# Designed miniproteins, single chains, continued (5), part 110

Each design is a single chain, and the fold is of that chain. pLDDT is the mean over its residues in the fold that is shown.

## One batch from the design tools (miniprotein)

Design m19815
Fold by ESMFold2-Fast:
Structure m19815 (fold): chain A 92 residues (1-92)
Amino acid sequence: MTPAEHEELKERVIELARNSPALLRALAVQIANQEALAAGLPAREPSAEELEAARAAEPTFEEMAELLAKMPEEVKKEAVEEILALARAYAA
């Protein structure tokens, strides 16, 4: 695959995340809990609304996982970092 093809796949997966508030919300909860655990704080249990958002995000997450699986590990890492940055911005 060419670098241009890798960049196109990365852009597509980022756009899927950007256009899915439910997925960004679900990821923001996971990030917050991971950061809390890293700081020695207890992870909080997701609310019913957050669990519903995670369930609603499953189809988009599956589509993103398929696109990520087509990328080399380095490009996949860049895409994941960008998606996590979008989730953090959504939670701010």
Scores: mean pLDDT 77

Design m19816
Fold by ESMFold2-Fast:
Structure m19816 (fold): chain A 100 residues (1-100)
Amino acid sequence: MIKLPDLSKLSPEEARAFVETLAQAFIEAFKKKDKITPKDLAELLGISEEVAKQILDTLYNEAGIEKKDYITKEDFRKILEKLAEKYGVELSPEIKAALE
């Protein structure tokens, strides 16, 4: 079970690893669907829908974006850019290209 970390308490290395893992998971999900629900994320990551919803809620809150019951590729791009800025994580060109 993936336990959602308190992102504000992560080291820079842990924050980078977390952001990269989420980016890879969402990139794979967006190859199949334009809108990722907590159920879609739960199936992709092998976690419960409740944990997946908590992850999405945390991502929206950390990015300062209005919360939705799903995530679009555009919203996820904005979330990653805000997380990268906040935690000093440099997003790879491959991740940026996959989210265009």
Scores: mean pLDDT 72

Design m19817
Fold by ESMFold2-Fast:
Structure m19817 (fold): chain A 72 residues (1-72)
Amino acid sequence: SLEREKERIKKALDFLLEQAKFYLENGDVEKAKRLIETIKKAAEQAYKNGYLTKEEYDRIMKEVEELEKKIE
């Protein structure tokens, strides 16, 4: 049960990161910004609840940071 939930959460976060990249590539900056904020909150909650390891959380946050740099 817990292992399956961890895998679903990781796949969901990775899918959302790909969506954010897609929005940036298409010039939908405002959609990308809103989605990035959602990803940050979701990743923090997943990490707090033990669904992400520190390494998995750090990886996601680094990808978020790189996307934010492309917007700013």
Scores: mean pLDDT 87

Design m19818
Fold by ESMFold2-Fast:
Structure m19818 (fold): chain A 82 residues (1-82)
Amino acid sequence: MEIISLVLEAAVYRALARRTPDEEKREELLRKAEELERRARELAKKEFGTEDVGLAMTTELLMTFAKLPLEEARKQAEKLLL
């Protein structure tokens, strides 16, 4: 669930930035979101061989909660997203 955790944390920072009227604070929150998203992409490539973070995240969810092996989780993730 590391990729999912990074993506969710990044989404929180982007949501906070969208609600922040202060430009400096907004830019700080967006930089934090971008760094987390970059780390998620690096893990997606390293662990799942893909630059598609959504595909990697869905694959990780299926492995974690549906207890599917990597190959089967990847096929199901592709079917759900593509």
Scores: mean pLDDT 82

Design m19819
Fold by ESMFold2-Fast:
Structure m19819 (fold): chain A 89 residues (1-89)
Amino acid sequence: DAERREVLERGFKIMQEMMSKATEEGDGEAATQASKAAGHLFLARYSDRATQEEHLRRALEYIRKAREISGYDELAERAEEEVRRALAL
């Protein structure tokens, strides 16, 4: 579905933005959580429906961990919203 792929692409770009920011700030934990979430969002785009849902669930877990890290809550919240939209499609 083109709409679902577009939502996943937006989520992936937000996680890349978080990785970039965390790397610039020297926050290895935030960079690690964002990288793991981005990887699952990338795999979700190229997976069948059932495998895609598992990757989205894993991405959401890492995004939520990133939200617990001070300074990244706004980016993590935006990414979480995109993942929830993808799950609803």
Scores: mean pLDDT 81

Design m19820
Fold by ESMFold2-Fast:
Structure m19820 (fold): chain A 95 residues (1-95)
Amino acid sequence: SHMPERLTPEQRAEIERIRAEFDKELDSLYKKALEAIENGDFETAEKYIDEIIKVASEYARKLVPLSIVEALNVVATGEDRAIEIRQKIKKKKEE
């Protein structure tokens, strides 16, 4: 039997609020990581990778009671940004 997922308007608004806060914090950390890479400060850029993964985990935990799909989406988004930063560090070191 297939039951459609039912979210209340309040639950949907809470997901949107949590996701918006996550996206804002992720964007801030990502920009700081890119600035560190531009300055050749790879140790600081690696610390921002760790912070991005930590933040994604914290927001995923907040989303799990509301939507497992949205929780998985924030984890995936954080990991994608971490991979992008690692690739940019590697490229800059090879220059």
Scores: mean pLDDT 87

Design m19821
Fold by ESMFold2-Fast:
Order: sequence, then structure tokens, then C-alpha cells
Structure m19821 (fold): chain A 76 residues (1-76)
Amino acid sequence: MLEEYRRVQARLAELVAASEAARAAAEARAAEIEPKVLAEIERIKAELADDPEKALKEVQKLLLEAARGLLEVAEA
């Protein structure tokens, strides 16, 4: 379980790094959403503690939404 969450968090960091061209805006947005995303991951973990595969899917979906938000800021 914890290793899966760690891998998902690493992917979020990679997405932020990939936005170097819009780094200032992306970093500000990532700083705003990162604690919210982490809180949501903890909620998913608590609710789906007995189903790590489903928890991972929900976390991946959350991270895709966060990545979309970062891309929207980069486009603005």
C-alpha cells in the first residue's frame, strides 16, 4: 500500500518538473494543490484500506485531475 502511494506521489513530482517552461505558475499551483491532493489520498486510503488496488485507481484518477489543473495554469 504505502509503496504504491509513494510511486503515485513521485509521478506528481515528475509532472511538476516537466512544466519547466511555466515553472513559476506551475510551482505556485502545485504548492496550492499538493496539500489538498495529499489530504484526499489519505481519505481514499482510510476508506479503501482493505482494497489497495481500488485505492490506487482512485489516487491515479485524483492525480490525473491535478495534472489537468496544472496544465490549465500553464496554458493561461
Scores: mean pLDDT 68

Design m19822
Fold by ESMFold2-Fast:
Structure m19822 (fold): chain A 80 residues (1-80)
Amino acid sequence: MTEEQLAAAREQVERELAALRARYGEPSAEARAEARELLARGASAEELSERAADDPGLAAAVAELLAEKGLAQLEAALAA
């Protein structure tokens, strides 16, 4: 992965997150806490999908945390 590819990925993620916030609002503190707990427990993609289907706010919170984690991992890999 190049620095240019990382910049493009970050821009795309920021656009997707902005679109989610425009549609659903910012995730509540409760939704963010639940998303963080699910990810900390190592919830499967299936579990995350099922939980997100019933709660758009939780879906937005999960997407935000996964995007932030993914970008942080890509930045760390590029810095190594």
Scores: mean pLDDT 72

Design m19823
Fold by ESMFold2-Fast:
Structure m19823 (fold): chain A 80 residues (1-80)
Amino acid sequence: SKIEELQAQIEALEARLQEVGDRIAADPDDVAALREAKRLVQELGKLIVELLRLQGKEDLAAAVEAHTARLLAALEERIA
């Protein structure tokens, strides 16, 4: 199902984000790792919002979308 496909994609991206997080923990100024984290956060946020909307959780989807935008802004500030 589409929900199962989205859940699998989210799990794969979360695993990748953990790996990138370990790189950032070892070197907080690793710009390549920060850029990859930004891409992963953006994609994760998009998939989570899509999943929540399919479940009829519009208010939670809007909150996740807003939170993702704030995280992306913070990561961009670190990269700049």
Scores: mean pLDDT 88

Design m19824
Fold by ESMFold2-Fast:
Structure m19824 (fold): chain A 77 residues (1-77)
Amino acid sequence: MEEEIENLKKKLEDSQKLGRDIIAHMEELFSKKGSLIALSRALEEGNTEEAERIVKDMDLDEYGRRIVEADRAQVAA
């Protein structure tokens, strides 16, 4: 039954692909979270030049907005 083996291989490949996509997405979120901590620290130190550099490097205009919204929602909870 070659069909049974082929079906199992396809299901395994699909599961592995989904797992990889989830991990990649989590790694991206973790990387951006670290950068936001650095940004917050630079702002507290009054280093506006460093803060501006971090924002540019990460293309944070959209991502920063979403994180601020999520943080406000968590604080309100």
Scores: mean pLDDT 64

Design m19825
Fold by ESMFold2-Fast:
Structure m19825 (fold): chain A 63 residues (1-63)
Amino acid sequence: GAAAGRAAARRVRDSGASPRLAAAVGGGKFYHEGGEAGGLAGAREGIMSGPDARRAMAQGSKL
């Protein structure tokens, strides 16, 4: 769900990875499990907003 997506993105960010990578991991990983809401919440935790969050989620989903 959304909380799990946010937690995953936060962990990636805290490891020193870029906000874009954190957004892709949070968004992509949880898109299938939490749907669009989970994906967007994960991407936003990676410090992405609106269209950037959706783009990062889509890129992560294709990995």
Scores: mean pLDDT 59

Design m19826
Fold by ESMFold2-Fast:
Structure m19826 (fold): chain A 69 residues (1-69)
Amino acid sequence: SLTEEVARRLAEILRSEVDAPEELIERVARTVAQGLAARGRVAGLSDADIERLARAAAESLKAHLEAEK
């Protein structure tokens, strides 16, 4: 599935960008990929698009984790 491939690639980039539990990283990656699929936007994503989305998700996740302190 293209959605599963996008989720996998997002999770790989998130793991390199954010120090967070694996379950949280997988959940964030899956949620983003499923959201894109629901909006018909998963098809035609370039590698650069996936990297940009992963960086945005990483920044959001880091901000969320810092706010919990």
Scores: mean pLDDT 79

Design m19827
Fold by ESMFold2-Fast:
Structure m19827 (fold): chain A 65 residues (1-65)
Amino acid sequence: MEEVIERVLESVEEKYKEDGKITEEDLKILYDVLTETAGEEVAKEVLKKLSEKFPEYKEEIEKIL
């Protein structure tokens, strides 16, 4: 579980560095994929950690949770 969360966070961080923006749609897709593959608990934990790393997206993440 921890390795999956770490890899997802690394992937999102890499995308943020390349694109300079994470959209609400990107976050919804991420949440849906994680819920389907790893379960809702893991999906929520990943999004919470994302809101800590990128506070500018906290409100958008809260809308999904």
Scores: mean pLDDT 74

Design m19828
Fold by ESMFold2-Fast:
Structure m19828 (fold): chain A 81 residues (1-81)
Amino acid sequence: TKELMKKILRELEKEGIKSSEDVTDEQLDRLAEKLAKELGISKEQARFIVSSAVLAYLDNGLSLEEAAEAGAKLAEELKKE
């Protein structure tokens, strides 16, 4: 999960995204769909996870590793429910 989150965050940076507000609904939907398929969660849950990790990484200044880890922990909590 953490490595997948790191790939998602790097992909957004590669697309020129500098803050969470720069992420388009289309980009968010695409990434959430990938995450949902990989983790076996709903697209809505995946969208929440991606948004949270992006906010941590781009807006709150966490490292790629820390933001990916936070996203992975959120994914595990949502799987338990």
Scores: mean pLDDT 78

Design m19829
Fold by ESMFold2-Fast:
Structure m19829 (fold): chain A 96 residues (1-96)
Amino acid sequence: EEKEKNKELAKRYMDLAKQIADATERVVRKALAENPDAAERVYRAGREQIDLYIELAKEYAEKTTEEVKNEVQKGIDEVRARLDRTEALVREARAA
């Protein structure tokens, strides 16, 4: 079924965005104390990939139900919160 396929794709891209956000935060946290410039570069690369996967998740979710759209939006909010925390860590380290 087409809607089921689009639901699976939306979930898959949302899961990828979450995985990259988590991995980016972990790598940034490890790098910050020793090399803030490297941490900034990792953050920017991760942000670019996350934005791509969020866009794809939204695109496929639009072709499904309101329940799927709401679940994807919840995932986006979670990823944005992680990105905000990661960005704050980079800003603090670069200000020190």
Scores: mean pLDDT 86

Design m19830
Fold by ESMFold2-Fast:
Structure m19830 (fold): chain A 76 residues (1-76)
Amino acid sequence: MSEYYKKKSEAAQEAADLVRSKGPEAAIQWIREQQKAGKLDEDIADELITAIRHGAAKGRAVEYLEGLAAEYARAA
């Protein structure tokens, strides 16, 4: 299975954990730092940030990220 989708799933889960503990803005900042460090591809970072922003507007950022993590894990 694709290591690419496994990496996406793991990043989405870590972002969800950050939203739970520190809130959506802290999770977005972490994603940007991981992208800057070369640890996350730009497309993955953009998908996760979009999910956090759309989810946060509805009070469901964790749910959106966990949904993405499950979707990526299914594709891996």
Scores: mean pLDDT 80

Design m19831
Fold by ESMFold2-Fast:
Order: sequence, then structure tokens, then C-alpha cells
Structure m19831 (fold): chain A 71 residues (1-71)
Amino acid sequence: VPETQIRAAMHDLGLSAEEARRVLEAGKARELSELLKQAPADREGTIRRLVEELGLSEEDARRAIDAYLAQ
């Protein structure tokens, strides 16, 4: 995966470099973005989906949601 795409995902989605790489390699960057948009209405459901569909840890999912909501 190109470094420029990893940096963009880190900036736009609040992910660490390792998390951004994993999501991009899985082709799930768009799905992550769409799931984060649901967080204001259903935070716990969004955490579950991030863990189950994207393979994030619960802690990483919470951080991504918190970063998204803080923008």
C-alpha cells in the first residue's frame, strides 16, 4: 500500500499507521468511513461493526470513533 494512502487514512479516519495499513490492504477504507458516520446515532453498534467487519480491536474502534467525533 502506498505511504501517501496510509497518511491520508491516518489524517481522515484518525487511525494509527498500522491500523490504516491493515484497513487499506483489506480494501475497507470506504466501509470504515461509512461506519464512522453512524457513530453519533449508535456508538456501541458502530464499535461492534468495526471490530467484526474490519478486524479492529475494541480499543482501536473506540479511538477511531472518538477522533471522528472530535473533528
Scores: mean pLDDT 73

Design m19832
Fold by ESMFold2-Fast:
Structure m19832 (fold): chain A 85 residues (1-85)
Amino acid sequence: SELERLIKEIEEKGVTLEILREFMRLYARLVAEGDKSALPLLQRLAELLNKQGYPSEEMERELEPFVEALLAEMRPIAEKRLAER
């Protein structure tokens, strides 16, 4: 999958803000769609970030606008599921 490719790239080349944003965007979309196969890959990302000395305070600060964008992507899908109850 695309998430597995991004994990491999992080393992080989290290983490960048750009690759982290791409991973989180794809992860949020898959989770919102109900695809739980992404969960082990999120755990793998967390292990890699910890091993590489992340997240830094600076990286977390730069990701704040991106986190809001991810929540915006997930919100319509969650609302649609609630409306179908």
Scores: mean pLDDT 66

Design m19833
Fold by ESMFold2-Fast:
Structure m19833 (fold): chain A 87 residues (1-87)
Amino acid sequence: SLKDEILELLEEMIELLEENGVEEAARYMREAKELVEKDAPLEEIERKLLAAYIEFQEQVDASSPVAKRFEELLKRIGELLRELEEK
């Protein structure tokens, strides 16, 4: 399901952030995952994703491979969340 794919991508994101020591961003992503599991409003989920993004930008060099992977995962998660809301 779309929800299962979103949860899998969020878990991959959490692992990426934890492996790279971006603990505050990882915390916000875990909160976003819990909100998705509870079928929380999109606005609430997006607030957690934005908080993670801000923390990530403050701690990680934009030219790094981890930054590229973070942006790819975040974009895909956002696309799937919008698709889920439209159903």
Scores: mean pLDDT 87

Design m19834
Fold by ESMFold2-Fast:
Structure m19834 (fold): chain A 95 residues (1-95)
Amino acid sequence: SLSEEAREVILAAAERALELARKIPDEFLSGSAEVAAATLLTATKHSEEVTSEDAREAADLFDSLAKSVEKEDPKVAEELRALSAQLRAVAAALE
């Protein structure tokens, strides 16, 4: 189903965000991003159904994280924005 395909995409995006967070040199920003990505991962795994709203909220989270790390690590910010764009496409497909 589209909901199951969306779950797989969000889980992959959350795992990638977790890897990116660990590369951030600033310990506080790294820790905050790891907590956010891990929380999304856990919530998505335990959700019975992934909705368009869930994908949009995940995209908004990654946009927020990208803004917070942009000055410290612009490459990580760019990859987080790419993940956000992918999740917005997933949200559109679920509508």
Scores: mean pLDDT 86

Design m19835
Fold by ESMFold2-Fast:
Structure m19835 (fold): chain A 94 residues (1-94)
Amino acid sequence: IEKALEHLDKAGEHLLEAIEKSESVEARKLLGEAGRHLVLAKQAAEEGDLEEAIKHLREAIEHAREALKLTNVPELVEKAIEHAEEAIRILEEE
């Protein structure tokens, strides 16, 4: 779990930077929804609800992928997605 939480925190860090640097209002909205799901995923993982954590991570990735089509900072969003996907991989191995 600790390694998954580290990747989750890294995903959140890159996502917050993407929100701050995105010029599209719609991109910022989608990235904000992704961030909300990352917070819920972290809470679920800390509570030991790995199924709920994975569900929220997948929803965060979906919203982030939609934002990729609209954002002027795709590299930051791609980094957030990579860390979220790694968190899922680690949690599925628990």
Scores: mean pLDDT 86

